Designed miniproteins, single chains, continued (5). Designs and how they scored, part 95

Each design is a single chain, and the fold is of that chain. pLDDT is the mean over its residues in the fold that is shown.

## One batch from the design tools (miniprotein)

Design m19299
Fold by ESMFold2-Fast:
Structure m19299 (fold): chain A 63 residues (1-63)
Amino acid sequence: MMSQEEAVERLEAFRKTLPAHLAGDALFDEHIAGLRNPRPDEKRSPEELAETAISFFRSVAAA
C-alpha cells in the first residue's frame, strides 16, 4: 500500500509530465493538499487519491 509521502511523490513526478498550464493549476495544488491533509470524512487511501488526480489530469491533457 502506498504511503502518503509516496503518493505525493508520485503526483509531483506526474506533474513534471504535464503542460505548464496544468502543472501550475491551483486544482493540482488542491489535490496535493488533500493528500497531505485529508478531510476527516475522506475514506479513500493516499494511493486511491493519487490515482484519481492522475486519471483526471490525464483526461484533461488528452482532450
Scores: mean pLDDT 77

Design m19300
Fold by ESMFold2-Fast:
Structure m19300 (fold): chain A 94 residues (1-94)
Amino acid sequence: MMPEGVRELLRALLAAAKARHPELRGVDEEAVLALFEELAAQHDWDLRAVGEELGIDPNSQDPEDMLRFAVALMVRAAHPELSLAEAGALARRL
C-alpha cells in the first residue's frame, strides 16, 4: 500500500499536470495512483528506478521533472498500449 505522504504528493502533481495540460483532465486519478503503486512496489519503492523506466528523474531538484513524471504516468494510464519509455518521451515533449 502506498505511503500517505507519497499519495498526497502524487495527487498534488496530478492536479498541477491537469491545470497545465487540459487534455489530461479526463484521466482517472485512481488509475494513475494504482499504476504508480504497482511500479513502485516492483522496484521496492526506489522512485529513481521508476523514473529511469519513464526516462524522467522524479527526485530531481527541478519541479518541471516532477511534473513530467506525473504527466508520463497519466499518459501511460490513459494509453496502456504505450511502453513506459514511450509515455515518458511524450511527457518530455509536452
Scores: mean pLDDT 77

Design m19301
Fold by ESMFold2-Fast:
Structure m19301 (fold): chain A 73 residues (1-73)
Amino acid sequence: MEEEIERLRERIRELFEPALEVAVKKAKELGVPQEEIEKMVKQAREAMERLLKEGDLETLREAVRTLEEEIKL
């Protein structure tokens, strides 16, 4: 079980930066102001740190799915 949790945490770390970059690019293309983008990035990073430290198996699985969908858009 612990090995699966570690695998999911590593996967989230691998997917987070690419997903964030895609989201930022999309927000800029949609005309979102730079200040709002910076706030979103800060909130996303804080949420990800909490998820990695506190997330259970199901929460981590859902996070991986969400990040993969975000990248695909």
Scores: mean pLDDT 79

Design m19302
Fold by ESMFold2-Fast:
Structure m19302 (fold): chain A 83 residues (1-83)
Amino acid sequence: SHDLVLRLTKVQFRLIAIEAERFLLPRLSKEEQEKAKKVIEEVAKATKKDLAAIREEAKKAGDEELVKEADKLLKRLEEVLKK
């Protein structure tokens, strides 16, 4: 549905912002890096929950393309959470 596409687009934008923040992380002091990592992890976990909900709704709607796009974003988000 159009609502799911808009929600997925917002998650994509959020993920780009998270990845950019991770990229800039080494420029901070060690103490600031640890604090920033915790904030990034919390935001990433909340984003993962939203994305999992979008994926389940897309699956129930039979939108296989949207499920694939959600799975790609979930994989990228797991990369953020591993680091």
Scores: mean pLDDT 83

Design m19303
Fold by ESMFold2-Fast:
Structure m19303 (fold): chain A 78 residues (1-78)
Amino acid sequence: SLERLLALEEEALRVAREVLAGMDVSEEVREAAERSAGVGSLLIFMAVLIALGEASEGDRAAMDAVMEAVAPILQQMS
């Protein structure tokens, strides 16, 4: 159901934000991630992290950690 998918997206965003908050990332990444999370779209949040992760090795590590943490939730959405 759409309601179930939206709940899973909210859970994935929550997990992604918790993982990112625990990592030492650039202020640019943190600000961009918080703004995109405010939109409530996991797709926009992930797209922003991927773009910023390509520019920095440290930010890439944060992107990888977020992707790994949300992967099990995303599998439930399929």
Scores: mean pLDDT 72

Design m19304
Fold by ESMFold2-Fast:
Parts: C-alpha cells; sequence; structure tokens
Structure m19304 (fold): chain A 69 residues (1-69)
C-alpha cells in the first residue's frame, strides 16, 4: 500500500540511498502535488525519525495524513 511504499522510501533516505529531495520527487511520482509548507513538514518528519523521536511507521502515517488533507 501507499504507507508501505513511503516507509521504504524513508528507510532509503536513512540509509543514504536517496536524498531528502529525491524522496519528495518520489512522492510527486506517486501522484501527490506538494506545497512548500508540505515539503518543509515532510523534511521535519524525516529529521524526527533520524533523531529517534518517532518511528518510520509513525512518520509514514503523518506524511499520508498531511498529503490526503
Amino acid sequence: GRKSRIERLIREVLSGKITGQEFLERLEEMGYTLSEEQKEEIQRLIVEVKLGRISVSEAAERILELLEK
């Protein structure tokens, strides 16, 4: 599903396989149109995962909620 794909993409950012910018481009390829505010919030959520403050699963859920408003 979409959540599982976003979780995979977050893990690829964490492992250095893709950049945060490439992550945003992959979301746009999935059919999402991103505002600058949404891009900043998504980057913030990825930083929270890197700092161990939230899980990959929680970040993916919050990203989907943000994109499907």
Scores: mean pLDDT 86

Design m19305
Fold by ESMFold2-Fast:
Formats: C-alpha cells, sequence, structure tokens
Structure m19305 (fold): chain A 86 residues (1-86)
C-alpha cells in the first residue's frame, strides 16, 4: 500500500475505534492519540515506528500496522483490540 492509502485506513480506523463502546475509554484515547501522530508521518516506516514505539502498545501497534497495510481485516484487528483492552 502507498502512504496515502495507509493514511486513509488510519482515518477509517479512528472512526471505528471512536464508535466502539467495548474498548476502555483511557485506552481508546491513547490509541486515537497514536493514530493522530501516525497521520503526521512522512513515510510508512515512520508510521510503524510511531505505532510500535510504546512497549505497552507494541503488539497492538503491530496489528494496527498489519491492518493499514492490508495484511489483516478490520474485524480481526477489532477482535484483537477488544480482547486486549475490552
Amino acid sequence: VSLEEAKKRIEELKKIIENDERIDEEVKKKLLEKLDEALKAKSKEEILKILTEDEELYVEGGAIYAYITGEITEQQLLDHLVAAYG
């Protein structure tokens, strides 16, 4: 995927996370802040670094990156986030 396509998927994911009542509100806020930071990235490598830089969110950041690159589905990502933080 291109950087532009990755950023479109991040924007779509932000809307999905904002509307998912199953994710803890504090975790939701932290995830949305990371996605906002990723939207300012100048490369896909920078997006991956931003999403995986926090040790507490490393696995989840990797799953988000897999979703924005098209390696996993939206449902697979949401199931992972809800299992981790729901």
Scores: mean pLDDT 77

Design m19306
Fold by ESMFold2-Fast:
Structure m19306 (fold): chain A 76 residues (1-76)
Amino acid sequence: MEEREKVVAEAVRRFTARITAHEAKLSPEQRAEVEALYKEWQKRMEELLEKNASVEEVEKVAREAEARLDAVIARA
């Protein structure tokens, strides 16, 4: 796999694992917020891949998305 594709795949696994681990504790409002975050993040990742962004840029966006997800989970 391309290095960027590998970073994206690992980020998807980490993001999904966090959602799965906390899904039962999320309110309907928090679930909607998480879904919106996931869709926004997917769109940003697609844009970065289309622009041939660096691995560092992809990882930075992935980490920012994870931090935002963690903030939602922390409010649960």
Scores: mean pLDDT 77

Design m19307
Fold by ESMFold2-Fast:
Structure m19307 (fold): chain A 87 residues (1-87)
Amino acid sequence: KYKEKVIEYIKSLFPDLKEEEIEERIEETLKEYNLTYEDIYYLLFNENEKKVEELLKRLGASLTVEELKELQKYAKEHREAALALKA
């Protein structure tokens, strides 16, 4: 469910990249921040900080709101990079 939606979304932003490359980037992000595809989905598709706080409570105190905002920024920067490459 969440994995498919996240991959499809990022693939739509990176049409020139192989699906395998996109999966590798997502897996690196998951490993770096100890997150799941469901967590990435909520970070990418939900602008509500309350959901980020709920996620932090569920995952424990190892991740801060600042760290999760860095992840959101990373996803946005990768979108902007893909759009620049397409131009």
Scores: mean pLDDT 60

Design m19308
Fold by ESMFold2-Fast:
Structure m19308 (fold): chain A 91 residues (1-91)
Amino acid sequence: ATISCTDLLRLLNRDPEGLIRRFGDRAKTVVDVVTELCKNKSTISQDELLSAVAKALKLSDGCTLALLMALLSGPTVSAIGEGLYLLARSC
């Protein structure tokens, strides 16, 4: 499956300061990684996104997926952030 770079960047850049406040430097790293992956592409694969973010953050695929889901959920960030917090304690 492929992900639209336009849609992904729109979601991540909706409130970047709010994401940094909730998730710290990890949110900034995810935005930077996605921006670089999308620099010369209109779409990226889900596997490419997961792999690049996991490598940049030095996290497991499960931890990386939970963080990406939390960052992309927007208004549900608080509820998903609690789930990410619980997962982060095992990461």
Scores: mean pLDDT 71

Design m19309
Fold by ESMFold2-Fast:
Structure m19309 (fold): chain A 84 residues (1-84)
Amino acid sequence: MTKMTLTFTLPRPPGLSVDEATSLGQEAADRIGKIPGVTSASVDVSDDSVTLTVTVEAEDNKSFQSAVDQVSVEVERLRERLEA
């Protein structure tokens, strides 16, 4: 079994409110939490950043890598939505 906690910190653009960033971050955390192998996903929003904390657990390296790849896609999607 492989267990790892990953932290992704994204900049919060000027003009996007904390409430809007929190909503977008929570949507991303909810989607990440549905990925097989993800056991925890949370979001924290500050004045200048949006931070996602994700815990991945898998029995084998292939399943672990698949979960990490899917998490990375959702993190990138959040980054694009924050920049829009």
Scores: mean pLDDT 83

Design m19310
Fold by ESMFold2-Fast:
Formats: sequence, structure tokens, C-alpha cells
Structure m19310 (fold): chain A 84 residues (1-84)
Amino acid sequence: MKKIIEEIRKLTAESKSKEEIEKLIEELEKDPKNEEAWVKLADLLAKDGMLDEAIKVLELAIKEFPDLEGVKEYLKKLKALKKS
């Protein structure tokens, strides 16, 4: 978990929502399969204009936890938004 958390911190460094992101990271440290926390983190990054970083965060989640179906669906939605 530490390596994925460090990568998330790197991907979220430019976000204006740092306090909310930190709370979501803490939730993921307690329960790394918390799909709601992963989706909220990506949504927050996308709202901050960091769509590429949002996609990368969810790709990391799926790489480590390939059974997160809700995360996979949200990732497809974000990728579709970027392809326009």
C-alpha cells in the first residue's frame, strides 16, 4: 500500500483540494478496497482540472485491486471524457 499512496500523493500534488484529498488517502490506507473513496478522489481531481491524474489514480487502483468493478466503470467514464 505505501508505494501506491506515494504515487497518489505525487499525482495529487498540484490539486487545490489538498485537505479533502488527504482525508480520502487516509480512508484508503484503512481500507484500500473502498471503491467510494477511490471514486471521490478521482472526481475531486477531475473537478480541479486534473483529468489525466484522475485517470492515473484509478488505473493504479485497478492494477493493485483488479476486482474493483465500480472503479473500472468510473475509469471508463473519465477516459471517454478525455477522448473528445
Scores: mean pLDDT 81

Design m19311
Fold by ESMFold2-Fast:
Structure m19311 (fold): chain A 106 residues (1-106)
Amino acid sequence: MAEEALRLLEQAKQLAQEAAKLSQEKSPQAYQYAQQGVQHLQLAIQSLKQGDYDSALRHIRQAAGYLHRGKLLASQAGDTQAVKLLTQAMRLAEEAAGLVAKAAGR
């Protein structure tokens, strides 16, 4: 459970980083929100490794919010590839959140 959640969060982080790189020139605002999402995914990974499931869930929720805002701005800029990557990153983060919640007894 926790090992699977960790792998999903690491993959979500990689996809969000790729989306940020693509958005950097087309939409600087989408880039900034995607980078905030990456930072919170990294904090979620660190919290999960420490067994702090409550902090991990909080950081996943914050990451999802930032990635969603980044996706909206990338969509407005016509960056279809960044939208696809951010959508995949959000899906993986949501799957990880479900696994972390189960591990926490929620």
Scores: mean pLDDT 88

Design m19312
Fold by ESMFold2-Fast:
Structure m19312 (fold): chain A 83 residues (1-83)
Amino acid sequence: MSPFEILAQMRLGLVRDAVDAGDNETAGNLARDTTEWLLRQVEKDPSLRPFAAETLRQLAELARQAGDDETAERLREAAERLE
């Protein structure tokens, strides 16, 4: 597993933990930071696009679980733009 994939999974885990704790503010902040990080990595290495798109889809599902449908839709659209 690449360092990029390990870091992406760790970041997803932090967002999931915040959602599970009911800390929607922390979850939103971590999801935004993770999205910006993913897009910067893709800009440096376009071969990361498929994995970044999948990670964004997982973030969208976590946003839906937190009741933030608007953020979930934006994350889904960001993932589609990477495909």
Scores: mean pLDDT 83

Design m19313
Fold by ESMFold2-Fast:
Structure m19313 (fold): chain A 89 residues (1-89)
Amino acid sequence: SLLEALKPDILKLYPDFDIENATLGSFVRFLVDLLKGTKLYEKHKELIDELLANVDNVTYEDIVKFLKEILHLPDPWAEIVAANIMRSL
């Protein structure tokens, strides 16, 4: 799964992150933190800040939007990755 592939990087940056009890919101917050300090964060600050403000209420549609607009994943990859995040949480 995507979460399993990212697990070593998550633990390196957030050693106290509970991957086994991770919520969708916690995973999205982690992804946003990975983008901080990059040109992508500066370019899409408003959308990233909006997602982070609502992180505990993040929906499948919010994840798809993030993947399409910020990471520029094409159809159907954004939907597949979002579904994998939801399933792997």
Scores: mean pLDDT 64

Design m19314
Fold by ESMFold2-Fast:
Structure m19314 (fold): chain A 74 residues (1-74)
Amino acid sequence: REKLKEILERILELMSKVLSDDEVAELKEIVEKILAGELSQEDADRLRALFRKFASRASEEELEELRKLIEEAL
């Protein structure tokens, strides 16, 4: 649905402030697979690793914003 795409785009914008260009490119690839319904276990593991990298570098405000966006996506 269109709302899921908008939420995922906001997650990408937020995470791109903290992640490197290479990590953002990997995240974009995973988001495209989620929207296509083609997410593999390998992609899920990569996504988890990217969230861990974001959490290690992000501020408390950025972590709270990500949490809210994930709740809206569920």
Scores: mean pLDDT 80

Design m19315
Fold by ESMFold2-Fast:
Structure m19315 (fold): chain A 65 residues (1-65)
Amino acid sequence: AAEDSVLAKAARQLAERTRQAGNEEMAKKVEEYRDKAIESLKAGNRQEATDAVREAGLEAAKAMA
C-alpha cells in the first residue's frame, strides 16, 4: 500500500526523528513533506514522492544540527 511503501516509511521516520530532536515547528515541516510523499505515492507519482522525502530529509538535518 502507498502508506506502507519504503518512501512513506522513510518520511515517517524522518518526522519522528525531528520531533525527538525537540524542534516542534521543524517536525511539522517534515510531517508536511511526509504527507505530500504519501499523497504523491497514492497518485502514482513516485518521482514527486521521492522529491518530498528528500526535502523532509533536508529539514530533518537542519532540526538535528
Scores: mean pLDDT 72

Design m19316
Fold by ESMFold2-Fast:
Structure m19316 (fold): chain A 61 residues (1-61)
Amino acid sequence: SNLDKLQAEKEALERELAELQAEDAANPPTDPREAAIRQATITVLQAGVSFLESRIKKLES
C-alpha cells in the first residue's frame, strides 16, 4: 500500500539520519564550513522524516 511504502521510506531516512548523527558525534568535521554543511545535511534529513510523518498521518486520518 501507499502507506506501507511511505513507512519504509521514513524508516530508511531515519536510519540514514541516525548513521550521520553517529558519524558527526564520533568524527565531527574540524573545518567550520564542513561542519556547517554537515549540520545542514542533518537538518534536511530531519525535515524529510517530518514530511513523511505528516504524509503518513494524513493518510491514517
Scores: mean pLDDT 87

Design m19317
Fold by ESMFold2-Fast:
Structure m19317 (fold): chain A 79 residues (1-79)
Amino acid sequence: MLSEEELEREVAKSMAVMSLAIAVRTTENEEVREAARRAADAVVADAPREEILELLERMRELGETEAAEIAEKAVEKVF
């Protein structure tokens, strides 16, 4: 079974990926969709924190702030 700490990390990663997946599905902005998709892939792949945060900042610059904030909070906690 996962440790308490590892379980918390996996829950945070799942929350980030889910928020980004919803953004991919619901956005009509292709640039937001691409940035959110790349960010979700990066979280799943355990990419460097800085790379993930750069993708989330791109989403925020394009006007997708809610999903980016949810994902950023999760990533900041466990990456």
Scores: mean pLDDT 80

Design m19318
Fold by ESMFold2-Fast:
Structure m19318 (fold): chain A 66 residues (1-66)
Amino acid sequence: SEEVEKAIEWLKKHPLVPELAKRFAQLTPEEQDRFVEAILEALGLPITPEVKEAVRDYLEQVAAEL
């Protein structure tokens, strides 16, 4: 979806993504959900399950590689 593409492209280009991913990995599942919602709200993107899952998966992937 367009919203997923926008969120992931922003994360890929953001210089603090490694720090965001490390922080995300230290959070509880409930805190992780709120963290993803905060990112989407800051980007002006809709908070839907599809977009939230895409952002979560990307942050988990980045954190696993660090």
Scores: mean pLDDT 83

Design m19319
Fold by ESMFold2-Fast:
Structure m19319 (fold): chain A 61 residues (1-61)
Amino acid sequence: MKAARLRELAAERGFTISEEAAERLAQGLPDDDESLERAVGLVAAHLRARGRTALTAADMA
């Protein structure tokens, strides 16, 4: 599943994505590793700018 892959890539980069947030991200993304890696990179940049290490469903509201 794309959601599981997004969470795996996030963990490799030192941050976490909740299951709900990962499912929401996966719905908007193609099923290819390059798109998933870019999405994880953007999430990481967003979290670092806010001093955070976890993305939750609340962040996507």
Scores: mean pLDDT 78

Design m19320
Fold by ESMFold2-Fast:
Structure m19320 (fold): chain A 100 residues (1-100)
Amino acid sequence: SMEEIEKLLKEAEELKKELEKLYEEFQRTVAENPNPPLSVLNQHRLEILEVASRFTEVARKLIELSKEAGDEETVKKAEELLKEASELVSRAMELIRELE
C-alpha cells in the first residue's frame, strides 16, 4: 500500500540520519582521542553495523514494495539512500580498521 511505502521511506530516512549521527560521534571520538582503546572502537563498530543492518532491511523492503506499486520515484530515492548509507558505513569500517 502507499501508506506502507510512506512509512518505510520515513523509517529509512530516520535510520540514515541515525547512521550519520553515529559516524559523527565516531569522528568526535577520534578527534578527542587519536588512539582510542579497542573496546571503544568495537563499540562504535557494533553500533554502526546494528543500525546499518536495520537500514538495509527497511531499504530492501521499501524498494520491493515500490517496484510492485510502480512508484519509480520512491525506488530511485530508496536506491540513493542505500548507496549513500553503504558508502558511509564502508568509510567508517575502513577508518576503524586503520585505528586497530
Scores: mean pLDDT 89

Design m19321
Fold by ESMFold2-Fast:
Structure m19321 (fold): chain A 65 residues (1-65)
Amino acid sequence: EEEEVKRELEELYSIATPEQQKKIEEMWKNEGLSKETLKKIRLAVAEDRYKLTPKQKEIIEKNLE
């Protein structure tokens, strides 16, 4: 549901740093508001926060499918 995706995006914004919020906004502007865009945003925030390696990022992406 669109409402569900919007709620999750708002939650991500509320806990994100100002720099992360700018990245989230940029991704949203480029791809629009969708479940796929939300997954990409969540993964990007996790990568920045936990300094994930490319291999770790791949494993997380696979688990989201």
Scores: mean pLDDT 67

Design m19322
Fold by ESMFold2-Fast:
Structure m19322 (fold): chain A 68 residues (1-68)
Amino acid sequence: MLSDAERQQLMREFRKIEEALEGAPEEVKSQMYAEVSRVVQESMAQGWSMDELIERLRQVLEEHLQSV
């Protein structure tokens, strides 16, 4: 289970993503949120560790930033 500190770090990362995407079109925001949801669900189904989940979320953000 996520510790309070790790959950807070995850929330901070998500907030930074939101702020970075605030100037982006709504389509980009929706796509990013959908990708994050899929990654979270897949990680839960596969039994990934919390560290793996955080790393995958980082990869999703990087992939979206790379496309722009």
Scores: mean pLDDT 71

Design m19323
Fold by ESMFold2-Fast:
Structure m19323 (fold): chain A 95 residues (1-95)
Amino acid sequence: GLVEVLEELAIEAAKKLGKELDEETLERIRERAEELARETLAKMRELGVPQELIEELERARSLEEFQEALIRIAHELTGLPREEIEAQLEKMLAK
């Protein structure tokens, strides 16, 4: 789900930075991922995102599913073309 995807993203980022992940660090990453997931889902509901899209985000099992859900939500909220949203995400992830 979203919590596990956020945890995996944080772990991968830490590995890229050469950080050694001890048990305390992994526990803090899990706690923060749970908090961010709750805050994100609550904010999406507050912004009037359709429940169907919120459920897709919550049920995301991979980075790819997470990105796909975010693109759909961004398209719904902004009205920007999907291709433009994808291009911006690729720029953010490539750096």
Scores: mean pLDDT 79

Design m19324
Fold by ESMFold2-Fast:
Structure m19324 (fold): chain A 55 residues (1-55)
Amino acid sequence: MKPKVILFGKNIPKEVIDEFKAKGYEVFTADSLEEAIELAKKMKEKPITIVLLPD
């Protein structure tokens, strides 16, 4: 199973998503902390969480 990553931010750049996919990650996106927590709860394996804050 692929390692999982949750990208947290309002406007997550597609290039960042594509880079993580190219590295073999299963990428999930969240636009709020609560959404990121809910995604993590549904995962059987612990995800890596990365925060993006586009201005």
Scores: mean pLDDT 69

Design m19325
Fold by ESMFold2-Fast:
Structure m19325 (fold): chain A 65 residues (1-65)
Amino acid sequence: DIEKKLKQMKLGMEIGNPLLVMFAEEKKLNPEEFWKKLKEYAKKHNIDLSDSKEVLKAAEELLKE
């Protein structure tokens, strides 16, 4: 569904990293819930969410099995 994908891309653009939203979808996670958890994780670990590299590292840590 293209509309669902567009909403997902807009969410990713809003946070500065559309790859993060795709990463969450690949892991079959809710992107909005995942983003909420990532924000909380970043706040605790002083991660710059405007830096796509740091955001991706935080996402990997959060989803590390």
Scores: mean pLDDT 67

Design m19326
Fold by ESMFold2-Fast:
Structure m19326 (fold): chain A 74 residues (1-74)
Amino acid sequence: SMEERLKNLEELLELAKKASLLSEEDIQVLEDYLRNKPEEIPEEAREALRRLRANLEHLGATDHAQKAAELLES
């Protein structure tokens, strides 16, 4: 559901801020997506999510990496 996806994005964004897994620019892109909730996920947000997923996978954060993957599948 959209509600579940937005909650997962909020949790991932909090983790990314705490663990410095994304640039400030990527964080802002994802915050803008979370705020505006456009029908289509912007490519900039998809790029930020792909970088987040890769960083989470490298750290062995499997559950969080899976949540990022689910967001990318729209």
Scores: mean pLDDT 80

Design m19327
Fold by ESMFold2-Fast:
Structure m19327 (fold): chain A 89 residues (1-89)
Amino acid sequence: SSVTLTAQDVTSNSPQTTVVAEAKSETPAEVILRVKKDGKEEVQPKLVIAEGTHSRSEVVVNKKLETLTFEAYVGGELQDTKTVTATQI
């Protein structure tokens, strides 16, 4: 089954910027979310999605510029990927 990720570029004037990734599935799925910060992998906690619902993951960035790549996996298979930029002004 497919899981869809949504995430958007974020601009903030705060020392910390929060980037939100949302995972949505039409069927129940246990999603493993992986985040890469400037190409370095960081594993996030598992997400459990009920049918017709969505879950959010929040990543706090405390540097002026970060490129984040979110990857959603089910059963070890990549379902979706989103790359976003977090910028501090």
Scores: mean pLDDT 73

Design m19328
Fold by ESMFold2-Fast:
Structure m19328 (fold): chain A 113 residues (1-113)
Amino acid sequence: MNDRILEPLTEEEREKVVLYMGRLLITGAMKDKESAKKAVEEVFEVVEPHIKSHPSLLLEITLTLASVLAMNGLIDLAKEVIERTEKLLKEAGIKLTPEQQRILEAAKKIVGL
């Protein structure tokens, strides 16, 4: 993960994202879908308040989550992550830039969407 993408977060929120992503890497490798889903939910709880001000943060996190989950065969959970991201962007009224749209499309391609 690019540390610069986490700059909109407080120091405490950055530490939480790093911790939860570390947990996702371990539980994903173990194919523990329940623990992986909880780690995903914890990452979204930290990131959701920042969507309107920093939509690129959500998109980069989404790409990272989808990649980690897909690499570990958790394709259904990776699809749920992308669907949640699209719903959150729509509810926030966010119009994506061409660069942001490419990040979302890259995540969708990883999971066959």
Scores: mean pLDDT 82

Design m19329
Fold by ESMFold2-Fast:
Structure m19329 (fold): chain A 87 residues (1-87)
Amino acid sequence: SAQLQQQLKELRNEFITLLKNNDIDGAEEKIKQMIDLMTKAGLTTAQKETYVGQFLIEVAIQVPDKVYVASSIMGKQLLEEEKARLA
């Protein structure tokens, strides 16, 4: 939906800002909120992974020095969400 797209866009912008400011804990919380929002919206695991993978490309362009940190945060949060779904 348009509302979901706008909320995800704002979370992505906040994540980028926090990464640029070296606020890794804040950045991790924004990825968690993004994944939780997608899960509540009914996205499948594959759809969430695709979305996050596309966002990582955006991160690589905007904050290339933080891409490995971003990748680590994203992978961890996707794994925790999938574990919660299977429990």
Scores: mean pLDDT 88

Design m19330
Fold by ESMFold2-Fast:
Structure m19330 (fold): chain A 62 residues (1-62)
Amino acid sequence: GMFSELRRLRKRHTQRLLELIKNSKSDEDYEKGLAQLRAEERQELNRMFERAKKIYDELKKK
């Protein structure tokens, strides 16, 4: 379900954030990586909403 996917997304995001902190060589690299990570999370959330909407519409058709 959507909630289990959201929980997985949050867990991945946390792990990627920790890796970003560990692997960043400068504050500038960290800030760029953080902005990209935030943009990717937003895109994944939007994809999940669109996918859920399509599934709901298909289920309505039976």
Scores: mean pLDDT 78

Design m19331
Fold by ESMFold2-Fast:
Structure m19331 (fold): chain A 75 residues (1-75)
Amino acid sequence: MEKQLEAEQLVALAYMLASIAKLMAKNGGSVEELEKILERAKKLAEEVKEIGSEEDIKAAEEAVKEIEKIVEEKK
């Protein structure tokens, strides 16, 4: 069950990063800062793919896509 708890924590962190990215974009954060958040979220999603359930993987990928959209719209 340790791996399942880790996957859930990584998914939660990915969603936190998406929330931070959205807030940062609204408050004048740079594209460079948003791209750093995106890279962190992508790394978390990669880790979730190794240990997470199909639902966890999908959730992490959704968080990454949300951040990608924010970065792209800011450019």
Scores: mean pLDDT 80

Design m19332
Fold by ESMFold2-Fast:
Structure m19332 (fold): chain A 59 residues (1-59)
Amino acid sequence: MKLSLDEQYIDIITNTYLEELKKGKSEKEAVELARQVGLGLDAPQEVIDEGIARAKELA
């Protein structure tokens, strides 16, 4: 399945959040790093929020 650019960004942001939790970081630290990664990608705010929401659902 071909991922859209937005889905690729969501996947990166989701994985960043989950990796931080796996390292034993707090949810606050995981959210902060995921937002920083999303901003670095120049992802829209809605895409960043969706990635974090998806990560919280999976965690």
Scores: mean pLDDT 81

Design m19333
Fold by ESMFold2-Fast:
Structure m19333 (fold): chain A 57 residues (1-57)
Amino acid sequence: SAYEKTLELLRKSPEILTPEQIVKIGEESDNPGLVVLGKLSGPMSRQTIIDWVESNL
């Protein structure tokens, strides 16, 4: 699932992710909401992204 793929990629990511890293994870996990989040946001913590993914699925 997109959710499980997203979490696996985030687990392997640094604690703070750049917008480009967030977009790449969204593309690789087939999560279009995360791609949009990455394009609209600045750098974010891994935990903030996990919390966002959990709240939007």
Scores: mean pLDDT 81

Design m19334
Fold by ESMFold2-Fast:
Structure m19334 (fold): chain A 57 residues (1-57)
Amino acid sequence: METTIGGLMVTAGLAPREATLGEYHDAGLLSDAGVAELQATYGIALDDPFPAVVSTV
């Protein structure tokens, strides 16, 4: 498994593995632009589990 931003955050204890994209944004860990880019790139919704999609290789 590649090191991803979501994986790094979970490993550092900053967020639970199943935290949603919206929860990362609300915690200040992602900017508005970062949320929009991830939604456009991966097709994920704010309530989708962020680490589950960005930890795939």
Scores: mean pLDDT 58

